# Designed miniproteins, single chains, continued (4): the designs that were tried, part 50

Each design is a single chain, and the fold is of that chain. pLDDT is the mean over its residues in the fold that is shown.

## One batch from the design tools (miniprotein)

Design m13826
Fold by ESMFold2-Fast:
Structure m13826 (fold): chain A 63 residues (1-63)
Amino acid sequence: SEKLRKAAERAIENGDSGEALSLAKELVERGDLETAREIADRIEKELGDKKSAEELRKEVEKA
């Protein structure tokens, strides 16, 4: 999950909420729920994308 975490953080730094969401969904599938929650918070706070953050939080809740 370390590679996925770093890739998601890079996507956020580049302003790409869609890529960050896709990578964080893979983190959820791998059971890395804490990192996925952190990525959701960063998508909302740093990129202003509440819709993508909410979608990711729902994926975490289902896991």
Scores: mean pLDDT 85

Design m13827
Fold by ESMFold2-Fast:
Structure m13827 (fold): chain A 56 residues (1-56)
Amino acid sequence: SQKEEQLSEKIIQEVLKKLGTTELTAESAEAIAEALKDVSPEASESARQAAEKARA
């Protein structure tokens, strides 16, 4: 759903902001996806897709 997608993207952006960077690398995105898989499947899926995009 659109709400779930928006929430997942916001979580990823907040994590990047806390790290003091706006850059999402394939490695960091995969780590975020793995860390979130049991907590927020939606955020994990978004991070996994971001990792694939960064590898391209």
Scores: mean pLDDT 68

Design m13828
Fold by ESMFold2-Fast:
Structure m13828 (fold): chain A 90 residues (1-90)
Amino acid sequence: SLAEGARYVAELFRKGAEAARSGNGDTAAKYFETAARVMRALPPDPLLEQAAKYAEQGSKAARSGNYDTAAKLFDQAARLAEEAARRYEP
């Protein structure tokens, strides 16, 4: 379902934040890539689009070694994806 897809995206962004906090920038970036693939299968949604932009910034920060910034951006992305999931609830 749409709600399940959005919750999975939120979970992936949280895992990205955890990877960034542990200094695993490549792992954080891979979680963003996986989330982006899941999101392409979901209908367009402004909250998910905004979440993707924050997560993309987080991925770039993680790749450049700015792990604290990356974690915060992934956490923001996860919150937006959770909000979208609530809107998709039947």
Scores: mean pLDDT 87

Design m13829
Fold by ESMFold2-Fast:
Structure m13829 (fold): chain A 75 residues (1-75)
Amino acid sequence: AERRARELLERARRLREEAERLLREAGFSSPIPEELKEELAKLGEKAVDPQFILELAERLRREAERLEEEARELL
């Protein structure tokens, strides 16, 4: 049980790091995860919009929070 919780927390931590990276740069020069590349391809012009990047970073943070909540339920 605890091993699974730790694995979920590790995934959540990586997602938070990706989100923080996007928020910190705001200039979009950092490598983009595959999930974000698909979203950017769908939006065309909005792909370079800083507001869109902030929204993507928030989505990553929400996924991380969800994984952290699942891990806490296993603890």
Scores: mean pLDDT 66

Design m13830
Fold by ESMFold2-Fast:
Structure m13830 (fold): chain A 54 residues (1-54)
Amino acid sequence: SLEEKIREILRERGIPEEKHEEYVNFVLGWYNGLKLPESMIEPLLELGITAEEV
Protein backbone atom coordinates (compact mmCIF):
# COMPACT_ATOMS: atom_id res chain seq x y z
CA SER A 1 0.00 0.00 0.00
CA LEU A 2 0.97 3.65 -0.27
CA GLU A 3 1.30 3.95 3.51
CA GLU A 4 3.61 0.91 3.71
CA LYS A 5 5.76 2.26 0.87
CA ILE A 6 6.04 5.64 2.62
CA ARG A 7 6.99 3.97 5.93
CA GLU A 8 9.66 1.83 4.19
CA ILE A 9 11.26 4.96 2.68
CA LEU A 10 11.20 6.65 6.10
CA ARG A 11 12.88 3.63 7.74
CA GLU A 12 15.53 3.60 4.96
CA ARG A 13 16.18 7.31 5.71
CA GLY A 14 16.55 6.57 9.45
CA ILE A 15 13.48 8.52 10.53
CA PRO A 16 12.23 7.24 13.94
CA GLU A 17 8.93 5.29 14.00
CA GLU A 18 7.15 7.90 16.17
CA LYS A 19 7.53 10.46 13.34
CA HIS A 20 6.29 8.13 10.57
CA GLU A 21 2.61 8.97 11.10
CA GLU A 22 3.10 12.72 10.52
CA TYR A 23 5.03 12.11 7.28
CA VAL A 24 2.45 9.57 6.11
CA ASN A 25 -0.35 12.08 6.80
CA PHE A 26 1.61 14.84 5.03
CA VAL A 27 2.18 12.78 1.86
CA LEU A 28 -1.34 11.28 1.81
CA GLY A 29 -2.83 14.74 2.26
CA TRP A 30 -1.03 15.94 -0.88
CA TYR A 31 -1.77 12.69 -2.72
CA ASN A 32 -5.52 12.77 -2.01
CA GLY A 33 -5.83 16.52 -2.69
CA LEU A 34 -3.77 16.66 -5.92
CA LYS A 35 -4.19 13.08 -7.27
CA LEU A 36 -0.42 12.80 -7.65
CA PRO A 37 1.17 9.77 -9.35
CA GLU A 38 2.81 7.13 -7.11
CA SER A 39 6.26 8.20 -8.41
CA MET A 40 5.82 11.50 -6.49
CA ILE A 41 5.81 9.76 -3.08
CA GLU A 42 9.61 9.79 -2.57
CA PRO A 43 10.14 13.42 -3.74
CA LEU A 44 7.26 14.53 -1.50
CA LEU A 45 8.71 12.62 1.48
CA GLU A 46 12.12 14.21 0.89
CA LEU A 47 10.46 17.62 0.95
CA GLY A 48 8.75 16.86 4.28
CA ILE A 49 11.87 15.31 5.84
CA THR A 50 14.11 18.20 4.75
CA ALA A 51 11.65 20.80 6.08
CA GLU A 52 11.64 19.13 9.54
CA GLU A 53 15.40 18.34 9.72
CA VAL A 54 16.52 21.85 8.73
Scores: mean pLDDT 67

Design m13831
Fold by ESMFold2-Fast:
Structure m13831 (fold): chain A 58 residues (1-58)
Amino acid sequence: SMSREEVFEKMRELYRKALTSSLPETNKLVNEVMRLADEHGIPQEELSSLLEEVSAEA
């Protein structure tokens, strides 16, 4: 039971970890971000925007 705000923060945290991790862990973290987005009904456009923002600004 996570709020939308909590889901966004969790996805941001996980993706930041993914960007600084080795390949095996990176895949697991990215998969977890995708699963959170799916489970909480986060639109693909919002997910893409979040990932792009984290990637660009780190």
Scores: mean pLDDT 82

Design m13832
Fold by ESMFold2-Fast:
Structure m13832 (fold): chain A 60 residues (1-60)
Amino acid sequence: IEFESAELAPTPAARTAVERGKEAYAAGDLATAHDILGTAAALFPDSPAARRNLEALRAH
């Protein structure tokens, strides 16, 4: 799974969400990763990075 860089996220909150989602995924907690990245995509619908990260997780 390829995640968009946190540095490309539009706000500090979005960057934190991407990092936390990646950490949850690395720990094998797919439910938490999906929840965090899904929330980020909902809050930042105009962010391609947030949407791509959620789509990458869904493809898993």
Scores: mean pLDDT 64

Design m13833
Fold by ESMFold2-Fast:
Structure m13833 (fold): chain A 93 residues (1-93)
Amino acid sequence: SDFDKGGVYFSLGDYDKAIEYYEKALEKNPDNADIWFNLGLAYYKKGEYEKAVEYFEKALKIDPTNKDAWKFLAEAYEKLGETEKAEEYRQKA
């Protein structure tokens, strides 16, 4: 699947291709929290923390039980200098 291809490119460190395939997967299933989460991870790995926050928040809106999404949301806010938000969301992980 496009999602599996995205995961392969992510594991190779090719975050741009990972994003391309995750976006294709999202076109087929926009309500899949795992796709939104993996898009957030790919942007996080690229240092695009504002984009990472947007995608992690979307993933958590669909699936608030994803502890890794709370953890990475907190880390992304920390990278943006939002220390109080980072600590708040770290408590949710």
Scores: mean pLDDT 90

Design m13834
Fold by ESMFold2-Fast:
Structure m13834 (fold): chain A 60 residues (1-60)
Amino acid sequence: KQELLNRAIGHVLRAIGDYLEGRKDEAVRDLETAIELAEQAGASPEFLERLRKLLEDVKA
């Protein structure tokens, strides 16, 4: 639903901020939460795949 999707996007933005500040563990946690919320919201497979790829990039 829209609220869950908005929360997922919020966590993606926090993850980007954490990653830029060198807080990789926090960025990973935020992205994992964003993926879970997006799945609950019924987000498109394309959107979920982009989030999963971003998580892999952050973990590298």
Scores: mean pLDDT 82

Design m13835
Fold by ESMFold2-Fast:
Structure m13835 (fold): chain A 79 residues (1-79)
Amino acid sequence: MKEEAEKLYKEALKAVSNGDFDKAIELFKKTIELAEKLGDPELVAKAYEMLANIYKLRGDEEKAKEFQEKAERIRKELG
């Protein structure tokens, strides 16, 4: 199961590399959902950081800030 969450994250990164941001967003959201269920906060934070970057690139400042704040909160809890 943890390997499946990491696989989704890698597939999302490939979508970013291909310029398919809609697919990347969907895959990162699936990564977050699965990583949260598995108790993997490091992967949740990474996926939120990538979502923030994608929304920033798309000019959606509100969503970029939202996901960046979610990632920062998790990073602070991790140390």
Scores: mean pLDDT 85

Design m13836
Fold by ESMFold2-Fast:
Structure m13836 (fold): chain A 60 residues (1-60)
Amino acid sequence: MEAIAADPRNAEAWFAEGKRYAAQGRLEEAGEYYKRAVALDPTNEEIRAAAREVGRRIRE
């Protein structure tokens, strides 16, 4: 969380926060953080895969 406050452009920090929300079952919030991380690092397949997985779970 400190990393996001220190550098909001850090894709890994947004990804870490998204994973925290996903672990709590807060998939909608997790999806928003993952989308931000993808926007900052669109070539990172791990972040993109996590965003797709959360989006799929929200729709189910």
Scores: mean pLDDT 74

Design m13837
Fold by ESMFold2-Fast:
Structure m13837 (fold): chain A 74 residues (1-74)
Amino acid sequence: KKLQEILDEIAKEANESKDLEHEIQLTMVMMGIAVSITHKMPEEEGIKFVKELAKKLDEEVSKKVLEIVEKAEK
């Protein structure tokens, strides 16, 4: 499940973050993914949602989230 893989990798980044604002932003992405999984969103739609959410975050957080999504899509 690609959304679960993305969630797990973002959780790892959040746990290793030393920046509270970045940890909060990563946690918000995790919550968005968890809701997408719970509501049984199609995988492609869930991935698109995560990409759009990431674009609204700080550049460093956005880049990390998009790298994780790209790896999970392969």
Scores: mean pLDDT 80

Design m13838
Fold by ESMFold2-Fast:
Structure m13838 (fold): chain A 75 residues (1-75)
Amino acid sequence: KAKELIEKAKKLIDEGKYEEALKLATEARRIAKKNGDLKLLSQALYQRGLALGGLGKVDESKQYLQQGRELYLKA
């Protein structure tokens, strides 16, 4: 389930395991988008952005954090 993947990605980010977190956040985004769950989609995009930031991909991180924030405000 997308929620479980988001929770696991968050723990991986806290552990500094950014590549693993990015994979789980990407899968959570796919599931949330398919199900039309705007709240989970927002959270998945946010975790994806945080993981990219941890990997030093600053520009990509900013884009996904912005997308997640914008979607959260619509939900």
Scores: mean pLDDT 83

Design m13839
Fold by ESMFold2-Fast:
Structure m13839 (fold): chain A 77 residues (1-77)
Amino acid sequence: PLDKEQAYTLAYTVARSLGLPDDVAQKLAKKLADKLEGKSSYDATVTALEEVAKYAEKQGDTELAKKAQQAVDTLKG
């Protein structure tokens, strides 16, 4: 299970790996840290990817939303 600092780092890393800029990744990681705290690394990664997909949809970034959703689908098998 992740502590809050580990949850932040995981969310930040996921957002950055999907191509989000540093400032956006930091904002999302801050928002998600509480939600991801106490999850396994696997569950936290899936949740972070789903939240990046939601963010992308809200911003109208359909390509990023698809990329994030593909990553979720791959991890879930």
Scores: mean pLDDT 86

Design m13840
Fold by ESMFold2-Fast:
Structure m13840 (fold): chain A 64 residues (1-64)
Amino acid sequence: MVAELVKLPKEELAEELAKLPKAELRKVLSDPRIGGVSAEEREAILALPKEEREAFLRKLLFGD
């Protein structure tokens, strides 16, 4: 999973990450190959409803 996700454009990566269950999303966001997300940001994302996670991930991955 992570190896395929790393190859995606940031926009598609955000969509695929938002589709994952909370437990799998936590594991993927903890992988150092998925850069741009801190531990604090990871927990903030995981606290959001699934629909809001995609928007938050796009903001973090594309920058402020």
Scores: mean pLDDT 69

Design m13841
Fold by ESMFold2-Fast:
Structure m13841 (fold): chain A 75 residues (1-75)
Amino acid sequence: DAYALFEEGKKLYEEGNYEKAVELLEQAARLLRDTDPEMAALAYILRSKAYEKLGNLEKAQEAYEKARELAERAS
């Protein structure tokens, strides 16, 4: 369940487990891209924030750009 992966990833982010959060949020985003691009965009946004916490600014920027692209397609 892609939505369960999103909720679990969000919980891990809130708990400060950023490394596991980015893994689950990436899986959720990939599964939701075609069926729920708005939720996929939210997963990429949260993944971007998690990468910032990990100090990986390059991956944070990549995730943010994917979120922006998906949000534009959803409108």
Scores: mean pLDDT 84

Design m13842
Fold by ESMFold2-Fast:
Structure m13842 (fold): chain A 71 residues (1-71)
Amino acid sequence: LEEDLLSVEEARALGRRLAAEKDPVTQIMAAGILAAASTPEAARAFLEEVIRHSKDPEVRAFAERMLAELK
């Protein structure tokens, strides 16, 4: 059976926590790892939260690029 490593709800919570991190490098690296380990729906959910709550333009640009690949 297909195993979902992250639910959409868990992904949203992680996205909010990542957006609260002050280090943009940590946010980018963690977002990349989580996207690779998640279903497309969960990855989309946390990337959207990162974009919504992160104030760093580099972090937002990275998350937006990853979201574009999930279309």
Scores: mean pLDDT 72

Design m13843
Fold by ESMFold2-Fast:
Structure m13843 (fold): chain A 92 residues (1-92)
Amino acid sequence: GKLAEEGAQYAVEGIREAGGTGEGEAKDDEVTITGRGVNVGQAIAAVGGATLAMLKGGKGSVTVRGDTVVVKIEGASDEAMYEAAKEMGEGM
């Protein structure tokens, strides 16, 4: 929904402020955030966001390849997806 899309954009802005590049997509009950040029600490922040989504009844996954992180959050409410994505962005 709209909140999940807003949360994804917030996370993308956090990645950009940290010196990386990012893309965010929200569709149905799923949010995918891709960050490039990220360090290990920023990858840990991504794991934190995915964990928050799981604690709110959703599912979260994080894939790290070199300096690229892909976070997928699904099955949570629009508000929970927003909170999880925002937590990720704030941790960057």
Scores: mean pLDDT 76

Design m13844
Fold by ESMFold2-Fast:
Structure m13844 (fold): chain A 87 residues (1-87)
Amino acid sequence: LVAAIEAKGEELVSLIEDFILRLLARSAIREAIAQMQANPEQAAAITAKLRETLEYLASQIKDEELKAKALAVIDEIVALMEQLAAA
């Protein structure tokens, strides 16, 4: 499941044009996975914070088609994070 989240994370990163925003997206996903594994009782809060962070980063994408694709990938990442929390 972690590998699936990381794969979707790289798909999201591929849609981000800005180098720094790419690093922030990767960092946010890795940190959320680590926090989920350390504190599964806080899973809902961790997942909500990750969604907010990734949606903010996606909002900085200049191309509207790439932004729409990024938002769809974020929904997939969030669904996988919810599955990780339930496991």
Scores: mean pLDDT 80

Design m13845
Fold by ESMFold2-Fast:
Structure m13845 (fold): chain A 75 residues (1-75)
Amino acid sequence: FKPLTPEQQERIEELRKEAERVVEEARREIEELEERLRRGEISEEEYKERVRELVAREVAARLRAIGEELDLRLA
């Protein structure tokens, strides 16, 4: 792949930081959902659906960062 310029490196770092924030936020929400499930505040079905949505958000953020990094490396 093409060598990255310092400007492209900064761009990639910002994209990774953004993805990390989304991942951290999703994982905190999953931990809260686990606690609510243990307390009987939500159903198992609702828990599974909410976790699925949060995992999808995490995966989408990671894929977006990877895609943009590849665009920078291949352009």
Scores: mean pLDDT 79

Design m13846
Fold by ESMFold2-Fast:
Structure m13846 (fold): chain A 60 residues (1-60)
Amino acid sequence: ATDEAVRHLNEAQRKLDAGDYEGALEHARRAASLFDDPNIAQAWLERVERRVAEAKAAAA
């Protein structure tokens, strides 16, 4: 069960919506560490990092 990882992913999304990019990345990294499959963890972390980079670029 990856329920705790999913909770951190949901919190990362809330932080992104609030403009808290540092908080979003912190929660995404915690979620990644909780997945049993490192490929799934890495793919999800890269997805969140990409969204953060795009949001920062749009804000600049």
Scores: mean pLDDT 76

Design m13847
Fold by ESMFold2-Fast:
Structure m13847 (fold): chain A 62 residues (1-62)
Amino acid sequence: SREEFIEKILNEDKEVLEELKERLNLSDEEFKKLLPVILELLRDAQQHDPELLDMIIDGLFS
């Protein structure tokens, strides 16, 4: 489910993070720098706007 997928991202699951990196078309160094920001944005959206979070995930992994 999307909830399970989001949970894996927030828990820094290696396989899911590799897929996220590929979807964002980032280098290893760029992804390392942006990951804390991405995690914060996802946590904020999960807490305050679950519908927006769903749209973001759908846009990345459609």
Scores: mean pLDDT 77

Design m13848
Fold by ESMFold2-Fast:
Structure m13848 (fold): chain A 74 residues (1-74)
Amino acid sequence: SELVPPGVALTPEQIAAADPEQLKAAAEEAMRTALSRLLELLGRLEEAAAVPDLDVEELQRLMSEVHDEIIARA
């Protein structure tokens, strides 16, 4: 049988088989993981904006990547 690590999105079969407390813990870990990824993308934008010779096209590209991540998680 295939095992899914804690913090990963649960399958319907795992939801049916798991203890309610375990379900809540796994959902919270998945949410924290998603938040951490968004924070890393924001950090990349901050670094790009801090460059002395600002590359507007690179900033727009990073903004597009952030937008895509938000859409993918909606």
Scores: mean pLDDT 65

Design m13849
Fold by ESMFold2-Fast:
Structure m13849 (fold): chain A 62 residues (1-62)
Amino acid sequence: MRAQQIADLEAALAGLDVGEATARAELAANADDAERVAFLEAQLAARAEAKEILRREIARLR
């Protein structure tokens, strides 16, 4: 619908992608630390949910 609104939501997704990439790299580096892995997996799940919400909003604006 609105190219500017889509661009703003895509910028928000990019911000979440940076955080997710950092968390995934940290998860891979600390695979043997079960408590840290559990914490990072919970953070990744929360970020994945937020990204899905943003993607649905972008789809509605197209």
Scores: mean pLDDT 78

Design m13850
Fold by ESMFold2-Fast:
Structure m13850 (fold): chain A 91 residues (1-91)
Amino acid sequence: DRDAQIRAMIADGTLNPIQLARVFDIFDTDGDGRINGGDFFRTLQSHGYHPSADEIMAMVRAGDTDGDGRIDYRAIMAQQGVVLTPDQAAA
């Protein structure tokens, strides 16, 4: 369900994983691939998104594998990458 929720947000354009990854790199001061929930929320708002609290909590729970309140945004981005349709190389 949480993965389905995140995919739905990406599909409806609420989350642009490519643009969000760029902003996450800015907030990831340690280069650890993780940010806290507050920084994640501010990242979405600064990107012009207005997600509901339920949407934010679903992403936090999906990215917080340790239950430490820190979001593994790389895991969320990797899920988006797995959904990509394969394409052939251009001639």
Scores: mean pLDDT 56

Design m13851
Fold by ESMFold2-Fast:
Formats: structure tokens, sequence, C-alpha cells
Structure m13851 (fold): chain A 58 residues (1-58)
């Protein structure tokens, strides 16, 4: 679980130019959202949701 969170945050920093704080917040949002809707916390789903959250927060 923490491995996926770290990978998502790292990808956002590298591809989207996000700060460490922004990337971690977006990744944690994705984790919380997936848990709330009882969906599996996978890298692909977490990354897609984190990207949407990051863009919405800008």
Amino acid sequence: MEEILERVARRLIEEEGASEEEAREAARFAEAWLRAFRLPFTYDLALALARLELEASR
C-alpha cells in the first residue's frame, strides 16, 4: 500500500512538475477515495485519480 502511494507521488513529481507536498496530497486523496468506494488500491487507479485531483487543485 505505501509502495503504491510513493510510486504515484514520484510519478506526479516527474511528469506533472508537482511539488513533493502536492504529489503526496494527491496520492493520499486517491487512496482515501478508492477506500471510500471500496475499490482496489492499485497503481493504475491511484495514479489516474491522483492526476485528476492534482489538476483540480491547480
Scores: mean pLDDT 78

Design m13852
Fold by ESMFold2-Fast:
Structure m13852 (fold): chain A 105 residues (1-105)
Amino acid sequence: SSIREELEELREELEELEERLKKAKTDEELAELLEELGELLQRLEELLEKASKEDLPELRELVERALRLALEIMKKAKDKEVILRAIGLILRAIGLLYDIELKQK
């Protein structure tokens, strides 16, 4: 499935973001991670539209990991704008998890 290949690519990209977060020292680095995480969430949203029920568990796992990453960025951030951007992605990820649950039914 084309979807399975895209999910594997997104998993690898997410793993890279998780490793970069461990090394991030500045709000500027956290802002760059948020930008890339936002793009990753958009791709997950697009994949949900195409996903069959069998793809939903892996899609959910990746969204949950993205949510966790956004929460960790929010906790590390000192700049209010970076914190607010992280909150925006947290809310977006929660909404996507809800959409996944609805599609599961």
Scores: mean pLDDT 89

Design m13853
Fold by ESMFold2-Fast:
Structure m13853 (fold): chain A 72 residues (1-72)
Amino acid sequence: MELSEEERRREEERRERGTRRNKAANWVRENPDLPDEEKIEKLQTEFGLSEAEAKAILDNVRADYEMRGEKF
């Protein structure tokens, strides 16, 4: 039931990735006035995300705004 050293490293990597995504999503919510292209660039530069990950976060935040009836 204890994680092996390899399993522990994989879990740590997943947690670190999750933390970066959460910080990135919060940053996007705090900067709604920036163009999409600039947001993607900042997400890659500041949070070390890939372009695909940056786009996914932007899309997720936009979907959250749309569900609340707000414009993003």
Scores: mean pLDDT 74

Design m13854
Fold by ESMFold2-Fast:
Structure m13854 (fold): chain A 60 residues (1-60)
Amino acid sequence: MTTLVLNFKTEEEAKALAAELKRLDPSLKVTVEGNTVTITSDLSVEKLIGLVLRAIGDLL
């Protein structure tokens, strides 16, 4: 089990990333608390980081 915590400058950025991550992989447990996104998954660290980078790229 992998847990990743990401901090953003705005709550809108955090919510946008969380929504895109759930779109890419609905099995991810994604929670948003203010400008912080917490992701919990059985995916490897490498795979999870890859999904985060993909989601960020999709939002640019």
Scores: mean pLDDT 82

Design m13855
Fold by ESMFold2-Fast:
Parts: C-alpha cells; structure tokens; sequence
Structure m13855 (fold): chain A 68 residues (1-68)
C-alpha cells in the first residue's frame, strides 16, 4: 500500500472512530505522514517506518489487513 493510500485510510478511519483517544492517535499519525510527504528533506526510511506503524495500528484496531 502506498503512503498516500495509508494517509487516506487513516483520515477515513479517524472520521468513523468513536473512541476519542484512538481518533486523536489516528489524526496525529495522518498529520505527521502528510507533513513528511510534503517535506522533501524527510528520509524515506522515516516515512516507511510510520506507514508500517499506521498499518499495524489499523490492522489491530479495525481488523483491516494492509499490505506494507
């Protein structure tokens, strides 16, 4: 799954999330990923690491199986 697809999934899941703590975590991950994707000085390894962490969280909390 591309970083852009993970970002879109995080934003969608955050909008549907009823738990305010989990919603905040999902929004924080989405905001961080968006900023890193817009910043050409961000190392690719940092983006890859965040994408994997976000995918793991989505798989655990929502039962989504994401390819990373």
Amino acid sequence: MSPEEVLETLERVAREEKDPVLRQTLNDLADTLRKWLADPSTPQERIDRLVRAAADLLETQRGLRLEV
Scores: mean pLDDT 75

Design m13856
Fold by ESMFold2-Fast:
Structure m13856 (fold): chain A 88 residues (1-88)
Amino acid sequence: SSSSLSFTARGSGLFRQGRLGDAIRHFQQSIQLDPNFSQAWFGLGRVLFRQGRLGQALRFFRQALRLDPNFEDARRQLRQVRRSLGLR
């Protein structure tokens, strides 16, 4: 929805500013409004990956790809997290 897009856009801005906790809250609000919005799950994955929470990041990138199998950025990030975890 438009509201989910707005929260995801703000979350991405906060992530770029290094405001990781604020970014998480905005991505969580986006998911509450529209749990099928793949970009919000991707955003959460990016924040958790930056925090070193690799298992949670992996789960959320998988969710983004499940919702949008053509989401190339999510696929690329998923490969990077898997390498960081020593997965093949």
Scores: mean pLDDT 88

Design m13857
Fold by ESMFold2-Fast:
Structure m13857 (fold): chain A 71 residues (1-71)
Amino acid sequence: DADRLLEEFRRLAAELAEAIRAGDWEAAEEYERRAQEVAKRLLEDESARERFREAWAEAQAALAAAYAEAQ
Protein backbone atom coordinates (compact mmCIF):
# COMPACT_ATOMS: atom_id res chain seq x y z
CA ASP A 1 0.00 0.00 0.00
CA ALA A 2 1.68 3.14 -1.31
CA ASP A 3 -0.32 5.40 1.04
CA ARG A 4 1.01 3.53 4.08
CA LEU A 5 4.58 3.69 2.78
CA LEU A 6 4.24 7.46 2.12
CA GLU A 7 2.90 7.95 5.67
CA GLU A 8 5.80 5.90 7.08
CA PHE A 9 8.33 7.88 5.01
CA ARG A 10 6.95 11.22 6.24
CA ARG A 11 6.97 9.97 9.85
CA LEU A 12 10.57 8.71 9.56
CA ALA A 13 11.71 11.97 7.92
CA ALA A 14 10.11 13.97 10.76
CA GLU A 15 11.76 11.71 13.38
CA LEU A 16 15.09 12.06 11.58
CA ALA A 17 14.83 15.87 11.59
CA GLU A 18 13.98 15.85 15.31
CA ALA A 19 16.93 13.55 16.10
CA ILE A 20 19.27 15.83 14.13
CA ARG A 21 18.02 18.94 15.99
CA ALA A 22 18.47 17.11 19.31
CA GLY A 23 22.02 16.03 18.38
CA ASP A 24 21.05 12.36 18.72
CA TRP A 25 23.24 11.07 15.90
CA GLU A 26 22.70 7.38 16.75
CA ALA A 27 18.93 7.79 16.35
CA ALA A 28 19.43 9.96 13.24
CA GLU A 29 21.51 7.22 11.56
CA GLU A 30 18.82 4.59 12.27
CA TYR A 31 15.95 6.80 11.04
CA GLU A 32 17.93 7.71 7.89
CA ARG A 33 18.55 4.02 7.15
CA ARG A 34 14.86 3.16 7.60
CA ALA A 35 13.71 6.15 5.54
CA GLN A 36 16.04 5.12 2.69
CA GLU A 37 14.56 1.59 2.69
CA VAL A 38 11.01 2.98 2.45
CA ALA A 39 12.09 5.49 -0.23
CA LYS A 40 13.54 2.68 -2.37
CA ARG A 41 10.21 0.82 -2.26
CA LEU A 42 8.26 4.00 -3.13
CA LEU A 43 10.54 4.74 -6.12
CA GLU A 44 9.83 1.23 -7.49
CA ASP A 45 6.07 1.97 -7.41
CA GLU A 46 5.21 4.03 -10.50
CA SER A 47 1.78 5.00 -9.07
CA ALA A 48 3.40 6.52 -5.96
CA ARG A 49 6.46 8.10 -7.64
CA GLU A 50 5.00 11.59 -8.21
CA ARG A 51 3.61 11.79 -4.66
CA PHE A 52 6.92 10.50 -3.30
CA ARG A 53 8.91 13.16 -5.19
CA GLU A 54 6.83 15.84 -3.46
CA ALA A 55 7.31 14.21 -0.03
CA TRP A 56 11.05 13.86 -0.73
CA ALA A 57 11.39 17.57 -1.56
CA GLU A 58 9.58 18.46 1.68
CA ALA A 59 11.84 16.08 3.63
CA GLN A 60 15.00 17.57 2.07
CA ALA A 61 13.93 21.09 3.11
CA ALA A 62 13.12 19.95 6.66
CA LEU A 63 16.43 18.09 6.99
CA ALA A 64 18.42 21.08 5.69
CA ALA A 65 16.76 23.27 8.34
CA ALA A 66 17.45 20.67 11.06
CA TYR A 67 21.15 20.45 10.13
CA ALA A 68 21.44 24.26 10.18
CA GLU A 69 19.86 24.34 13.67
CA ALA A 70 22.19 21.55 14.89
CA GLN A 71 25.30 23.62 14.08
Scores: mean pLDDT 83

Design m13858
Fold by ESMFold2-Fast:
Structure m13858 (fold): chain A 89 residues (1-89)
Amino acid sequence: SNREEAIKLIIKGMNAYNEGDYEKAIKYFEEAAKLVPGTKIASVAYYFAGLGYYKLGDYEKAIEYFQKSLKLDPDNEQAKYNLQQLQKE
């Protein structure tokens, strides 16, 4: 199923992230989100993609992906926290 494949891609992305390959991690997370659009699983994938962009120093993309995560799951406390830190006025 698309759900099972998306979860598998998120796991591959997390493994790449833990190895320091943030570009590869982001690709897996973006592929996962595309398989399950509009779902809480896509929210999780967008959140991890945001973390990957943050590690690459692409703060504009990190903000964009945390916002995408929160649009699908407003209760994602980690995405809220990271977004607030990046958008400190």
Scores: mean pLDDT 89

Design m13859
Fold by ESMFold2-Fast:
Structure m13859 (fold): chain A 79 residues (1-79)
Amino acid sequence: LEELLAAASIAGINGDYETAVKLYEEAIKVAPEEKKPFLYVNLGHYYELLGDKETAKKYYEKAVEIDPNFEEAIKMLEK
């Protein structure tokens, strides 16, 4: 998990949003439930940067489904 998150962050910093999305998707598959809201929010962020607002919204909704009080996801859904 940590290696996937590190690689995803590096891809994001370099503007390689497609690679960042792929790495976050793989991280979510192995992440414990308590970390998934944070990962879903990051995945949504990168989908917005790629211009896919519909997919981004779905990931913010997934974060809130796991943690209804996850403020970062709530803020993104309320824009």
Scores: mean pLDDT 76

Design m13860
Fold by ESMFold2-Fast:
Structure m13860 (fold): chain A 83 residues (1-83)
Amino acid sequence: AAAAAQAAADARIAAARQERAELAEQAEKSGDTIDEALLQIARLLREVTVDALTAAGDAEQLAKAKAFMDKLIAFVKDEIAKR
């Protein structure tokens, strides 16, 4: 594989880890069991989707799925903020 493609993959994995840490921190600060559950569900769905598409080896579909899941996570955060 090209070194540039590997670097891009590593950057995406690092970004996903940072996002997971941020979501966990936000859930912890809320102290709300429902908020924690919703954020954990959104994060889990993202991981499952990324893993499935990574296994398929389709980088384009993986990028699209990540963008879609980012929107879903944002939606969950908005729902928590509105309560």
Scores: mean pLDDT 69

Design m13861
Fold by ESMFold2-Fast:
Structure m13861 (fold): chain A 60 residues (1-60)
Amino acid sequence: MIRVVATFPSIEQAIGAALGAIGEDPEAKVKVQGNTVELEAPDNEAGRRAAEFVREAGNL
């Protein structure tokens, strides 16, 4: 299982990252708390893409 926690400059960016991750893998578990996104994704191609999306978007 792939886990990513990323904090964004705004809640809008956090929501965007969460939606993008779900778009890559609808089975991914995404939790948004303010401007922080917590992702748990399967260790497969879709889950890896979801994790990469959150990491790339959250690279401050």
Scores: mean pLDDT 80

Design m13862
Fold by ESMFold2-Fast:
Structure m13862 (fold): chain A 65 residues (1-65)
Amino acid sequence: MPLLSREELRELWSKLSPEERQAVLAAVHATLEAAGGRLSPEEAEAVGRRQVLAAVEAQRKREAA
């Protein structure tokens, strides 16, 4: 799977509604708390990237209905 650039992530992030962005932030926060603050910055970026992609996919599925 190709790695998304930070610019591509910003574009995907800007396509999300404020509600979807809040959901992504909440999911990232929950993951960081579950890890007890032991994630590296690189691991935290990977979690953020994964959550943005999941939110975009969920939006796409809602659009299909």
Scores: mean pLDDT 73

Design m13863
Fold by ESMFold2-Fast:
Structure m13863 (fold): chain A 66 residues (1-66)
Amino acid sequence: MEKEKKAIELAEKAKELAETDPEKAQELLKEAEKLAKEVGSEKAKKAVLEAEIDLGLRLIERAVNA
């Protein structure tokens, strides 16, 4: 479960950083995606997807307002 836990932790960190540092959040999310793919866990995949949606929304808000 190490890779699964790591992927979920990275996805959660990405969500936390999405508001303050979206570029760093993107890198963490990329790493989480890699780990989720390697482990094939539905839980990890869902955590990554949720983080992707949150980051995507933040990036769209930035693009529209900047």
Scores: mean pLDDT 78

